# Ledger of designs, part 61: designed miniproteins, single chains, continued (4)

Each design is a single chain, and the fold is of that chain. pLDDT is the mean over its residues in the fold that is shown.

## One batch from the design tools (miniprotein)

Design m14230
Fold by ESMFold2-Fast:
Structure m14230 (fold): chain A 79 residues (1-79)
Amino acid sequence: SMAEEALKLAKEALELGMEAVRKASKELLPEAIGAALAAIGGEFLAELAIKTGNKELAEEALKTAKAALEHAKEVLKRA
């Protein structure tokens, strides 16, 4: 389902975001924290969509998770 795909992507984004936080310089640390927090938000929305069966939440979770994953990848490249 879209919600399950969103959860998988959000968890991947969180893993990369946390790696970025671990490697980040003082200057990059706020962006790295932001990436990790965005991933946590995506994971929360995905889990909520799974629990409620809400299709609109699943669509929002997928968009959020995809954006969080791209952001985490970009920040990690700069870390």
Scores: mean pLDDT 87

Design m14231
Fold by ESMFold2-Fast:
Parts: sequence; C-alpha cells; structure tokens
Structure m14231 (fold): chain A 63 residues (1-63)
Amino acid sequence: EFEEKIEKLKKARELETQADNYVKQGKYDEAAKLYDEAASLMKDVNPKQAEYYRKKAEELKKK
C-alpha cells in the first residue's frame, strides 16, 4: 500500500533522470518514452506530477 507508492515515486524519479540525460544527448524520442512511463506510474499516486510528465513527453515528441 504505502510502500507501493514510494516504489512508484522512486521509479518515476529514476525515469525522469534518465529522460533528462537523453534530452542532453538530443535523443528526444527516447526521453519522451521515459516521461510517458513516469506519467503512467504517477497516475494514481500524484496526478499533477503525471500530467507534468505527460506534457513533457508531448513537447519532446514535437522536436
């Protein structure tokens, strides 16, 4: 229950860090995929954070 939420938060933060590294490398499609995964993890835990990640993914897909 509570532990599951913490694990999802940790995974989403890990995905965000990896996505930011891909952005620095110009790999926008790979970064967008990781933001989409982070958004899916956060959907039930933190909907505002999920929306943030989803919008980040959409912005990167337009590059």
Scores: mean pLDDT 81

Design m14232
Fold by ESMFold2-Fast:
Structure m14232 (fold): chain A 66 residues (1-66)
Amino acid sequence: GEKAARRLVEKIAQHGRITIDEAADILAEELGVSKEEARQAVLSFDKDGDGYVTAEEAVEAARALE
């Protein structure tokens, strides 16, 4: 939960944004879910469809996987 969300927010803060694949990898690693499940959660909250994840979308995806 909180550790995964924190890592996502820190990476977004450093780079301004992260890719869906980077967010999925972090969520899969920290929450012990498959990369496929993490990717689907991230995609479900990517409202812009631009292939990048905002801090808000990353936090929502992390909560959905708990």
Scores: mean pLDDT 74

Design m14233
Fold by ESMFold2-Fast:
Structure m14233 (fold): chain A 70 residues (1-70)
Amino acid sequence: SKEEIIKKTHELEDELQELLEKALDEGKITPEEVKKFAEKLREELVKAPLEKHVEIVEKRKEEVEKILEE
């Protein structure tokens, strides 16, 4: 349902924010890069249909996880 997609998107956004905070704390990303990342993600979500939101956030989350693993 639409409500389930919105809920899952918010859960993934919260997880992504935690990962970005960890990357910032470890010095693997700068505050400026975090800001640009958040701005780009917001623009993608605003322009995309709801059905794409989960996969967009999951892809962005995987990118940050890769940064943390290096």
Scores: mean pLDDT 83

Design m14234
Fold by ESMFold2-Fast:
Structure m14234 (fold): chain A 86 residues (1-86)
Amino acid sequence: VDPSSVLVGLVLLATGVAVENDGAIKSLEIRESPDGRTVELKLEVEGDVDAVAAELRRWIEQSPHLELLELRVEGNVIYARVRLLP
């Protein structure tokens, strides 16, 4: 999978999940690892952060080209680390 299409997918999903839960994404940071195999995601959420985090986890776990390595919530911020599968 092309890394740029995965990044676009993650951005669109995070925005959609926040909107569906009567929230908004206030900030979004995406960092790709130097080897291009891992993506780190940091979302600042306005609204129900736990609902957004739960739906983000479900979507990543259901995606055949993504492996969830870590997902945690600190206040209104969601941190996720995802591995890109071949």
Scores: mean pLDDT 73

Design m14235
Fold by ESMFold2-Fast:
Structure m14235 (fold): chain A 65 residues (1-65)
Amino acid sequence: SRADEAEKIFGDSIGDGELGENARKAIMLANNIPEEVAKKLKTLEDLRKLEEELKKKYEELKAKE
């Protein structure tokens, strides 16, 4: 399923285990991410770019500290 694939990609890219779960939470936190993810799931390459942007957003939230 596309949802399963997205979860695997985000979790795997950010890190296996603990960070994988946090990645899912970060996706849900972004107001428009759910719609973006569903749309990007049509192409794996586009999903990679979206994942990179999400990763940067997640880092910025942590860097706030």
Scores: mean pLDDT 52

Design m14236
Fold by ESMFold2-Fast:
Structure m14236 (fold): chain A 67 residues (1-67)
Amino acid sequence: DAELQKRIEESVRRTLRNLAENGERFLEATRRAGDYFLERGEWDEEDVKELEKTGEKMIETARRELE
């Protein structure tokens, strides 16, 4: 369905803009999620660092994509 695909694309573009403009809030949420799993003993500190690094790359990609 072309209409559904267009809505998905619009949602993705809005998400990319939000990541590009508000990346710090996204990273804070990412850190809180990582800390939650670390506290539960399900993740190691390395897993949390990997998650944060992935979040940073997503923000960088979003900024590049919007140029």
Scores: mean pLDDT 76

Design m14237
Fold by ESMFold2-Fast:
Structure m14237 (fold): chain A 57 residues (1-57)
Amino acid sequence: LDSQMEQLEARFHEYLARGDLEGAARAMKELGRLHYQAGDTERAIALFQKALELAKA
């Protein structure tokens, strides 16, 4: 799970560097799901909100 979160964070930054906001939003959404499953509810909500902002940009 931790390794999966680290890979998603790396992907998110790579998508941002490329200007791929949709890819970044998807990575953020997946990261949010993993945090929610791990019990980090507040962080998951923040990640989901950020993903929505990126998807609308």
Scores: mean pLDDT 80

Design m14238
Fold by ESMFold2-Fast:
Structure m14238 (fold): chain A 60 residues (1-60)
Amino acid sequence: SKAMRAAALISSLSAEELERATVREIARAVGVSPATLSRLFRRDLGVSPRALLERLIALR
């Protein structure tokens, strides 16, 4: 699924890349709009893409 691909992409990013990452860029990389990515994340993963990015950035 697009949500799983996006989550895998986010999880593969370095600390520097995470600080630069945006939901828009992640959505573009997996071929969907940010709104569609947020919907798919809620459906498939139970979290928003922003929440996942914020969590991983906080693990500094």
Scores: mean pLDDT 82

Design m14239
Fold by ESMFold2-Fast:
Formats: sequence, structure tokens, C-alpha cells
Structure m14239 (fold): chain A 57 residues (1-57)
Amino acid sequence: MTAEEAFLEAQRALAAGDYAAAIAGFRRVLELDPDSEAAPVAREMLAEAEARLAATL
């Protein structure tokens, strides 16, 4: 799995309201390639997904 593939899967999870899966996916992006073009956006989206999950608990 590439960082780009992980990023797209995480975005789909976030859009579907599956915040736990989105969090896991964005963390995967950063694990696979922290210097990828997707990494800055993945960090932003990870924070958003975590905030949304906290708001629903």
C-alpha cells in the first residue's frame, strides 16, 4: 500500500463517518511516508478525525 492509497482510503472513511478507520488510515500515511506530499494534509485530517470522534463520544 502506498501513502497515496492509504490517504484515499482514510478520506473515504472520514466522509462515511467512520472516524476510527479514518484515524488509522491517516496514521498509516505518516508511517509509510512522513515526507510525502499527502503528509501535511494527513496530519491536518488526522486532527480533524480525532476531534470529530471525540465530539461523538
Scores: mean pLDDT 80

Design m14240
Fold by ESMFold2-Fast:
Structure m14240 (fold): chain A 78 residues (1-78)
Amino acid sequence: MKEEMIKKLEETVKELKEMIENDPRLSEEQKEELIKLLEEAKEEITAKIEAGDYEAALQKAREFGEEFYKRYEEALKK
């Protein structure tokens, strides 16, 4: 289960990074900021999974998802 959670997290982060990198509406600086957010969230969530705190890992994933989409929408403002 732990390995499966980490694998899904890695896959999700990879997909989101690909989405950011391929979005022509984002500046290089905006892409860097969003990718950094993804990497930071991955590290925090992975640490919770490694500690066996799966409830905290799920909560962090939800909070991260909300913050990511908020920042992404803000970055798309003209």
Scores: mean pLDDT 81

Design m14241
Fold by ESMFold2-Fast:
Structure m14241 (fold): chain A 106 residues (1-106)
Amino acid sequence: AVTQSPSSVTAKVGGTVTITMNATNARNLSWYKQRPGEAPELLVYNGSHLAEGVPSRFTASGTANSSTLTISDLQLEDTAVYYGRAITEDGKPVWGAGTTLTVTEE
């Protein structure tokens, strides 16, 4: 199973948010960003490695069974649903329920 917290968060432009996932029997953890009507975009792979083209204001740290995504210097375009995904020891993908991030101007 994959659990994510928080389920939703609202933050201001220039702020920082932290999203955590915990998984059971995971080989690998990754983070995805999905905007309405778009396919999910890979942000983080292997629990802590940023995908190519992802800005450095995104950081991740974690183990095989837990990962924390931190987004600093928030911008309006960061408004999205963020999904954690685990690959289990039997090779199956399991998705978290998602975290809805809303970024607002002051």
Scores: mean pLDDT 84

Design m14242
Fold by ESMFold2-Fast:
Structure m14242 (fold): chain A 66 residues (1-66)
Amino acid sequence: ARDALNRDVVAATNEAQKRIDAGEDPQKVAEELERRVAEAFARHGVASRVTAWVQDGLPVVEAVPA
């Protein structure tokens, strides 16, 4: 379960990095990343508040227990 969740989160962050590298709007990339990680957490039954942003060209994700 945790391994599958980690895989989903890593896939989402890797996609976000590709979009940033392609010159997409960092704010839009962060919004999409936050949505995808929140969906992954919900799919795996994890109750958490997720926030995502772009810092120095890198995608950052933070999750806090609900």
Scores: mean pLDDT 79

Design m14243
Fold by ESMFold2-Fast:
Formats: C-alpha cells, sequence, structure tokens
Structure m14243 (fold): chain A 61 residues (1-61)
C-alpha cells in the first residue's frame, strides 16, 4: 500500500511530460494484452475443432 503510493508520487513529481508518457505506456500495454487474448482464442478453437484455424481466409487447395 505505502510502496504503491510512493510509486505514484514518483510519477506525479514530473507533472508535465510524464503524464503523456504514462498514457502511451498504458495504451501499449492494453494493445499487447488484447493481442495475447486473440492468440489464445485461436489456439483454443484449433484444439476444440481438432484442426488448425486461421484468422484470415485460408487459400483454397
Amino acid sequence: MEKKREEIEKKGKETGDEKKKERELVLLETAEKLREIGDEIDKELAEKLGKPVSTFDAPRP
């Protein structure tokens, strides 16, 4: 609890540019999380169907 507050205070010390940096970091983190979830879903589907599935349209033989 106290150590978490100190971390926030450290970031709050630079009130100008640090705010912008933090926002960009949060966006990047969120984007990466979404990507991982999508990958996991594809894997689960492949296992359930017993065959590999692609997010894109696979070319016909």
Scores: mean pLDDT 62

Design m14244
Fold by ESMFold2-Fast:
Structure m14244 (fold): chain A 55 residues (1-55)
Amino acid sequence: MDAVLAAIRGLPPDLRREALRLLADGASPEEVVAALTPRLSPDDLARLREAVRTD
């Protein structure tokens, strides 16, 4: 979870807030990535996917 939380902290404030809300609501890290995919830059998406794979 530490890598996923670090990647989320690197997101723009609106996306960071949405990611943290989804986690608080019980979403898995994979579900958070899926929900944010259309709104993420390719670099942010790659960083989040790598963090989920590492944790």
Scores: mean pLDDT 80

Design m14245
Fold by ESMFold2-Fast:
Structure m14245 (fold): chain A 58 residues (1-58)
Amino acid sequence: MAEELVKEAERLFTEEKNYDEAIELYRQAIEVARKEGNEDFARKVQEMLAKVIEAKAA
């Protein structure tokens, strides 16, 4: 389920500061959400992914 991938990505981002794995899981969550037809959730996850990429660049 896409929501579980998002939770694990959030854990990696907030607790581990593991940006690369968090980015990978967010990308997987987006693909799963799109496959399930949940475009609104996919867009929300894309915004989360963008914030992690920005944090990695800082």
Scores: mean pLDDT 82

Design m14246
Fold by ESMFold2-Fast:
Structure m14246 (fold): chain A 75 residues (1-75)
Amino acid sequence: MEEARRLFERARELAERALASTDPAEARRLLREAVELVAEAHRLQIEAADLSEEEKQALLAKLEEQVAAALAALA
């Protein structure tokens, strides 16, 4: 899944830029963007997995909960 790999790579680049930033507001914006890209990559991997619809929905719900918590921490 090349699309998920590209999303992970872009997220890594944004996280590196956030760590290099001297502006806390900019760093938080970049980290939030990185979290969203990682979440999207995981959604693609779950949707492509050879799992039942019930299993996929459970994993997606857990992912959305984790993403919401991470974004709240970066607000």
Scores: mean pLDDT 84

Design m14247
Fold by ESMFold2-Fast:
Structure m14247 (fold): chain A 96 residues (1-96)
Amino acid sequence: SQNQILQTINQITRYIVQAARSQRNGDTQSQQRYQSQLQQLLDQLRDQINSYLSSDPTVSSQINRLIDQASRYVDSSDYQGAMNSINQVSRIVRSV
């Protein structure tokens, strides 16, 4: 459901904030843990989007591209880029 997807997005945004904080504090171990959890949540979000938008391949493809972009930003520790990509996913999900 849309609400379940938005809950996953909210969890992703919380972990992005925590990863960014860990990076600023030099806490490499916590940062790596949050990065791993973020990748798992991004995979979960992808599955939820593909199920929810199974009848809308154009919108599903657009969101999956943004999720892939967020995943790459997380891997490069660009948490602002990751947050911007996830905020775009949130806006699209709320519009459908």
Scores: mean pLDDT 91

Design m14248
Fold by ESMFold2-Fast:
Structure m14248 (fold): chain A 54 residues (1-54)
Amino acid sequence: EIKLSPELQRDIERARELFEKGEIPSFSAGFALLLSNMTPEERERLEKLFEEKG
């Protein structure tokens, strides 16, 4: 449903790694911080997706 670039997929895996280590307080918040260089539209879509899941 959502197309992800290879770079974005890598960033997601990075965010998961940090989340599993407990270095970020929530997946969506930490993910948004790590993806500060993403377009606002892309970041908003992913943040909503992670909020719905977790």
Scores: mean pLDDT 61

Design m14249
Fold by ESMFold2-Fast:
Structure m14249 (fold): chain A 80 residues (1-80)
Amino acid sequence: MSDVELAIEKLREAIERTKNEKVKKLLKKAVELLEKEDYEGALKYLDEAIKEALKNKDMESLSVAVEARGVVLGELIKKE
């Protein structure tokens, strides 16, 4: 399993567990973009999900989104 595939799996679990509808929608959009290998688009939605999760004290979604953001940045750095 790649780091991106593992990040998608963890994001899917966070989507099922979150009670915040806005966080859920933002994480779902990030997953869609990651599956399309649109890492720049995914990064945008992960950043918005992080802000929304922090605002709503959704620490589990925050943790998963921050981890996924790190993985996405790693992929973008490899492409310069």
Scores: mean pLDDT 85

Design m14250
Fold by ESMFold2-Fast:
Structure m14250 (fold): chain A 71 residues (1-71)
Amino acid sequence: VNEVASQTGARAYRILVEEVGAPREEAQLAANKVASAILNGDFEKAKKILIEAGVPEEVAEKLVEEAKKAL
C-alpha cells in the first residue's frame, strides 16, 4: 500500500518535471500530495491535484487508475 502511494508520487514528480516542466520544488509538493491522497484511497483528490499541477487529464486519469489496480 505505502509502496504504491510512493511509486505513484514518484511517477507524478517525473511527469511534472520532465513533461510539464514544473519547478522541482513545486513538483515535489504536488507529488507528496498525490502520494498522500493515494494512501488514503482518495483517487478523485489525487486526480484533481495532478490536473491542477498541469498534468493532462488523460495522463492523470491513467496514473490514478494504475495505482488503484495495484492496490
Scores: mean pLDDT 82

Design m14251
Fold by ESMFold2-Fast:
Structure m14251 (fold): chain A 59 residues (1-59)
Amino acid sequence: SEVLKLLDEMDQAIADGDVERARQLAEELAKLFGNGNPVAERFFLSLLNKMLQGGLKNK
């Protein structure tokens, strides 16, 4: 699954502290979750960014 692969890569980027890579992967995940709907894409990107912020703070 493309989604599963991107999620695993995002978790690895967070673990590595690679903020830029994690952000890029979050954008790709938001595009997949949004399924071409820009409103849905923005919503999922917002959620993923909050998850990234939380994960990076706990590192």
Scores: mean pLDDT 75

Design m14252
Fold by ESMFold2-Fast:
Structure m14252 (fold): chain A 99 residues (1-99)
Amino acid sequence: MIKVTQSPSSVTVKVGGSATLTFKIEGADLSKVKVEWYKNGKKLDLSDPRYKLEFDEEKNTAKLTITNLKKEDSGTYYVKATLGDEEAVSNGTKLTVVD
C-alpha cells in the first residue's frame, strides 16, 4: 500500500514570495511512481516556469516550490501517486497568499 505524506499542512506567504511543498512516499519507490499535483481538485500544469520540482529518490521525497506567488495561487494542493492499479492521495497543504 502506497502512503503519501505532504508538508506543511498549511502555509501563509506574501504576494511575490515563494512556498515549498514537500511529500514523502512510503510503500513504493519514487522513481517508479507516477506523481500528479492537484490544486483545488484540478491537475496542476507543471510546465509553468514558476513551479520548480526537486526529487530525492534516495530519501523517497520530492519538493514543489512555487515562486513569485500571486493571490490566485491560494488553494489546497495535494499529490496523487499511482503505481499500476494502486493509488494514494496526500493529506495536502492549504496555501494562503496575502498582501
Scores: mean pLDDT 85

Design m14253
Fold by ESMFold2-Fast:
Structure m14253 (fold): chain A 60 residues (1-60)
Amino acid sequence: MLGLYRAVQPVPKGGPDDLALRPGDLVEVLEEVDETRVRARNLATGEEGLVPKSALERLE
């Protein structure tokens, strides 16, 4: 799952470790945390945090 992804769902910031995303945001997946979550970086803002895998679509 390391690679370039797009957010397909809005992700609100629920906690301090979460990454907030809007649909269409491009993210780099840096690490798999568990079966449902990844650590990712928003390419537009440089912010990092935890994101549900279900909110992401793989591009490459």
Scores: mean pLDDT 80

Design m14255
Fold by ESMFold2-Fast:
Structure m14255 (fold): chain A 60 residues (1-60)
Amino acid sequence: RVAQQSEANRLANEGREAAEAGNKEEAERLFTEALLTGGASPEDARRNARLLTDMWVEEA
């Protein structure tokens, strides 16, 4: 559990950095992996990863 939480946090941080760099494809992929690692369903992970990517890309 602790290892999964740490991995999810690392992937989320990498996704944010990719979004700030304008790499939407990498950001969405990394956020999807982070959410899946955190226990989200595949459908919820895809939906939320897309929303997170759009938010961070607009802020960057």
Scores: mean pLDDT 76

Design m14256
Fold by ESMFold2-Fast:
Structure m14256 (fold): chain A 62 residues (1-62)
Amino acid sequence: SKEEEIEKLLREARDYLAQGNYEQAAFYLAKARKLMEELGVPQEKIREIITKVTRDGLREAA
């Protein structure tokens, strides 16, 4: 499903953030954002999700 695809993209982004690979993380976050927009997820919710994934990934890097 598209929901499963979004979940996989967000996991990849989090992993890249934990590795300090911000370029790849941004690429996967952009793909996830596009799919969430296509599914009609509100922009405020997309922002919340991306912010949480970014925080979680950066904390794993520490």
Scores: mean pLDDT 85

Design m14258
Fold by ESMFold2-Fast:
Structure m14258 (fold): chain A 72 residues (1-72)
Amino acid sequence: EELKEEILKIIGEILRILGDILEIERELEKLKKEGGPEEEIEKLKKKIEELKKELEELKEKLKELEEKLKSI
């Protein structure tokens, strides 16, 4: 059942991106506490925004696949 495998792959990608977001957020928190350079803080915020956008695209794809699975 190919649809189930595609769903699992997307879930895996979502979990991977969530892990990346958490890691960058942790680095951002550490830099803020240490009074790190503002430019580096902004770069990390930018990366989080890009990853969140990628996450939303994967969530939309997951919903479409779940709807297709329900129709079978």
Scores: mean pLDDT 81

Design m14259
Fold by ESMFold2-Fast:
Structure m14259 (fold): chain A 61 residues (1-61)
Amino acid sequence: SLRERAEEALARAVEAARAGDGEAATKYGSLSVLLAQEAGDDELAARYAAEVRAALKEGGH
């Protein structure tokens, strides 16, 4: 489902962010948000965007 793909993309984004791969984190993060929006869940998309930003702040500045 779109939600399952969004969750997979989020997991990859967070893993990439913690590994210091900001480019991969941004690409997978954007994909997770877009897939959540396509599933009709804008609140989930906002939470995914926030989670990716938090992971990037923890690992990459």
Scores: mean pLDDT 82

Design m14260
Fold by ESMFold2-Fast:
Structure m14260 (fold): chain A 55 residues (1-55)
Amino acid sequence: MSKEKKVEALKKLQKLSIEKERKPTIEDVKKVAKELGVSPSTVIKVMKEASVEIE
């Protein structure tokens, strides 16, 4: 995945976390993955690299 897509994924997840006042859930991960055209596992990997926890 490109650096730009990694940043996009993290920004989308951060926005959802702020709006819902909680950590991103697996459903948020699936939504972001669908929007970016990648697998949910790819988004989870990006989150782990950025030290972002899933609820």
Scores: mean pLDDT 77

Design m14261
Fold by ESMFold2-Fast:
Structure m14261 (fold): chain A 91 residues (1-91)
Amino acid sequence: LTPEQEREVTGAMALMALSVARLAARKAGDEESAAVLDETLRRVAEALAAGDLEAAVRTLREGAERLRALGDEESAELLRLAAEDVARAAA
C-alpha cells in the first residue's frame, strides 16, 4: 500500500471499530457509553475528512478516557488501539 492508501485504510478501520463499539453499547443498554461513542465517531469522521490525523488521534484518545471513566473498558481499549494505529499511519 502507498502511505496515502495506508492512512485511508487505517481511518476506515478506526471508524469501523467505533461503529462496532457503539452497536455493542446500544445492545447492552449503556446509553452513556453509546453517547460518547456517537460523539467520538462524528468528530473522528470530521477530522479524517479534513485530513487532520492528529485531531483524529486526540479525539480517539479522549473518547477512550471518557469510556474508561464510565467503566466501558472494552470500548476504551478498542479506541486506544485505533488511536495507536492512526498515529503510526500519520508518521
Scores: mean pLDDT 86

Design m14262
Fold by ESMFold2-Fast:
Parts: structure tokens; sequence; C-alpha cells
Structure m14262 (fold): chain A 77 residues (1-77)
């Protein structure tokens, strides 16, 4: 049996990596003054984190990334 548990772990890990990538893109766009572009990337990061949580990603890892999204969001105010 190689399927379900390995696939769920791989999917959760991939979704977290995609969320991290979009958080980093959002930070770069904030530094460039491109707030609309940054907001788009934060929205995508939120969606990936929600999917990762449903796929069984580490709750502490999810919480850390949610805090990072909140910090970047505050820089856009």
Amino acid sequence: MSGLLADLRAEADELVRLAEEHIQKARKFVNEGKKNEAAKHLTVAYLYLAMAELAGADPERIERLRKEIDEVSKLME
C-alpha cells in the first residue's frame, strides 16, 4: 500500500510549499509598492493553506504561515 497516506502527505507538503511561495511573492510586491499584486498572492496563499489543513498538514506549520500572511497584510494598510 503506497497510495492514500503517502499521497495525502505529499499533497499537504506541496500545498504548504505553494502557500510559502505566494507569501514570499506578496512580500516582494509590498516592497515594490504593488499592493494589489501582493493582495492577490496573499489570497492564493490563504487558499493553499486551507487546502493543506484539510489534507492534514502540521497545525503548527499552518499557524506559523497564517501569522506571516497577517504580517504581510498589515504592511499593505
Scores: mean pLDDT 82

Design m14263
Fold by ESMFold2-Fast:
Structure m14263 (fold): chain A 87 residues (1-87)
Amino acid sequence: MTYVVLVGVDEDIVRVFDGERWVDVDVKALVEKYGRYELEALAVQSGDRVVVSETTMEVTFFKTEGGAIMAVVFSETPPRVVPASTL
């Protein structure tokens, strides 16, 4: 599975909705694991700040810096990032 939940590659902790609850994710650990370049490239393509996270869900939710709830759809490569309200 390709990973895509990117919420600020320079953030320390971001909050991601895992389908049941909001979970805090260590962005520094993800940048170290996956590489800053790949994370920034995906963020630019989506137009939003997101965090790369490993998930077994078809859709992952996250909150942007502006407070919007976004959804990552893993059925596509690269995964598509859309407002959760458009699902």
Scores: mean pLDDT 48

Design m14264
Fold by ESMFold2-Fast:
Structure m14264 (fold): chain A 69 residues (1-69)
Amino acid sequence: MEKEVEEGVKQIALSVLITSLRKGHGGDPEEVRRLLLKSGVPEEVAEEVARAIEEGDLERAIELLREAL
């Protein structure tokens, strides 16, 4: 039941990140990883997203973020 409020906050955070990645602003991989962890994204997924950003694979990062929603 509390997950409904967390889902809203997580969706907003992930949407902001996806928008930034789509504009070509990958950001700092470590900052992105921390934001994902704060949003309740599993550590494994957060680490994969950060790695994709480090490699310049923004499409993979966006795909992982969408699956986390």
Scores: mean pLDDT 73

Design m14265
Fold by ESMFold2-Fast:
Structure m14265 (fold): chain A 56 residues (1-56)
Amino acid sequence: GPAEMEKLREEANRLGVLAAIQGNEEALALTQKAALEETDLSKVRELLEEARKLLA
C-alpha cells in the first residue's frame, strides 16, 4: 500500500546517499530508480535488494 511504498522510497533515499558517499555509480542508479521512477512495489524491493548487495 501507500505506506509501504513511502517506506521503500525513504530506504532508497538513504541507500542513495550511501552509494554517493562510496562513489558506487551502479548502486546510485538503482536507488534513484527505486526512489523516483519505479511504480511497482515488488520491483522497488528488487532494486533495493540489488543496491544493498552492491553496498555490502
Scores: mean pLDDT 85

Design m14266
Fold by ESMFold2-Fast:
Structure m14266 (fold): chain A 66 residues (1-66)
Amino acid sequence: SSLEKLEERIRELREEIERLREEIRRAREEGREEEARRLELELSILEGVLALVEAVLNLLKRKEKK
């Protein structure tokens, strides 16, 4: 179903966000400040995408409950 696909997408996005946070931490520990800033921008984009997908899932779940 479309709900199952959205839940899978949310899981994938959360895993990618956690990976990106670890990469940012390593980049900062290694003094790669420009790379860390780029990764932080990518993190912000992924967090925005996650918020949109979660909003869509919430709308679809509300429609199925009534």
Scores: mean pLDDT 82

Design m14267
Fold by ESMFold2-Fast:
Structure m14267 (fold): chain A 66 residues (1-66)
Amino acid sequence: SAEEAAKALAEVAKKSPDAIVLVRGNTVTVQGEGGTVTGDMGSPEGASLAAREVGKAAPNARAQGG
């Protein structure tokens, strides 16, 4: 589910302080030392909210996506 995907994204970001967070349409991708995790949030609004939660969990993560 989107909620489970958001939790997985946040956990990857926490383990990788310099993780890259990408938001594209309905999807959020986190790339870090633990690998790459992509979650479909079902909506652009859900993707935006999930990216904000990831940013709170990993404040040093780099946001990309224009």
Scores: mean pLDDT 74

Design m14268
Fold by ESMFold2-Fast:
Structure m14268 (fold): chain A 70 residues (1-70)
Amino acid sequence: MSREERIAEAKEQLTSSDPEVRLAAVRELGELLLEDPDDEEIRALLTLSQFDSDPRVREAAREALARLEA
């Protein structure tokens, strides 16, 4: 699967009613961001995910963004 296809799939998964699906999407976006730390679209998606209704999704988004500071 291409990077663009992976981002598109993750964007769709972030709209899921299932927090497990959204959590998987956040983790995938976090990995993609490590491959390209300057990806503004992924940074924006992870920033929005910090306000998710599920605390695990919020924490995963925070951790993904924090890894860029290491």
Scores: mean pLDDT 83

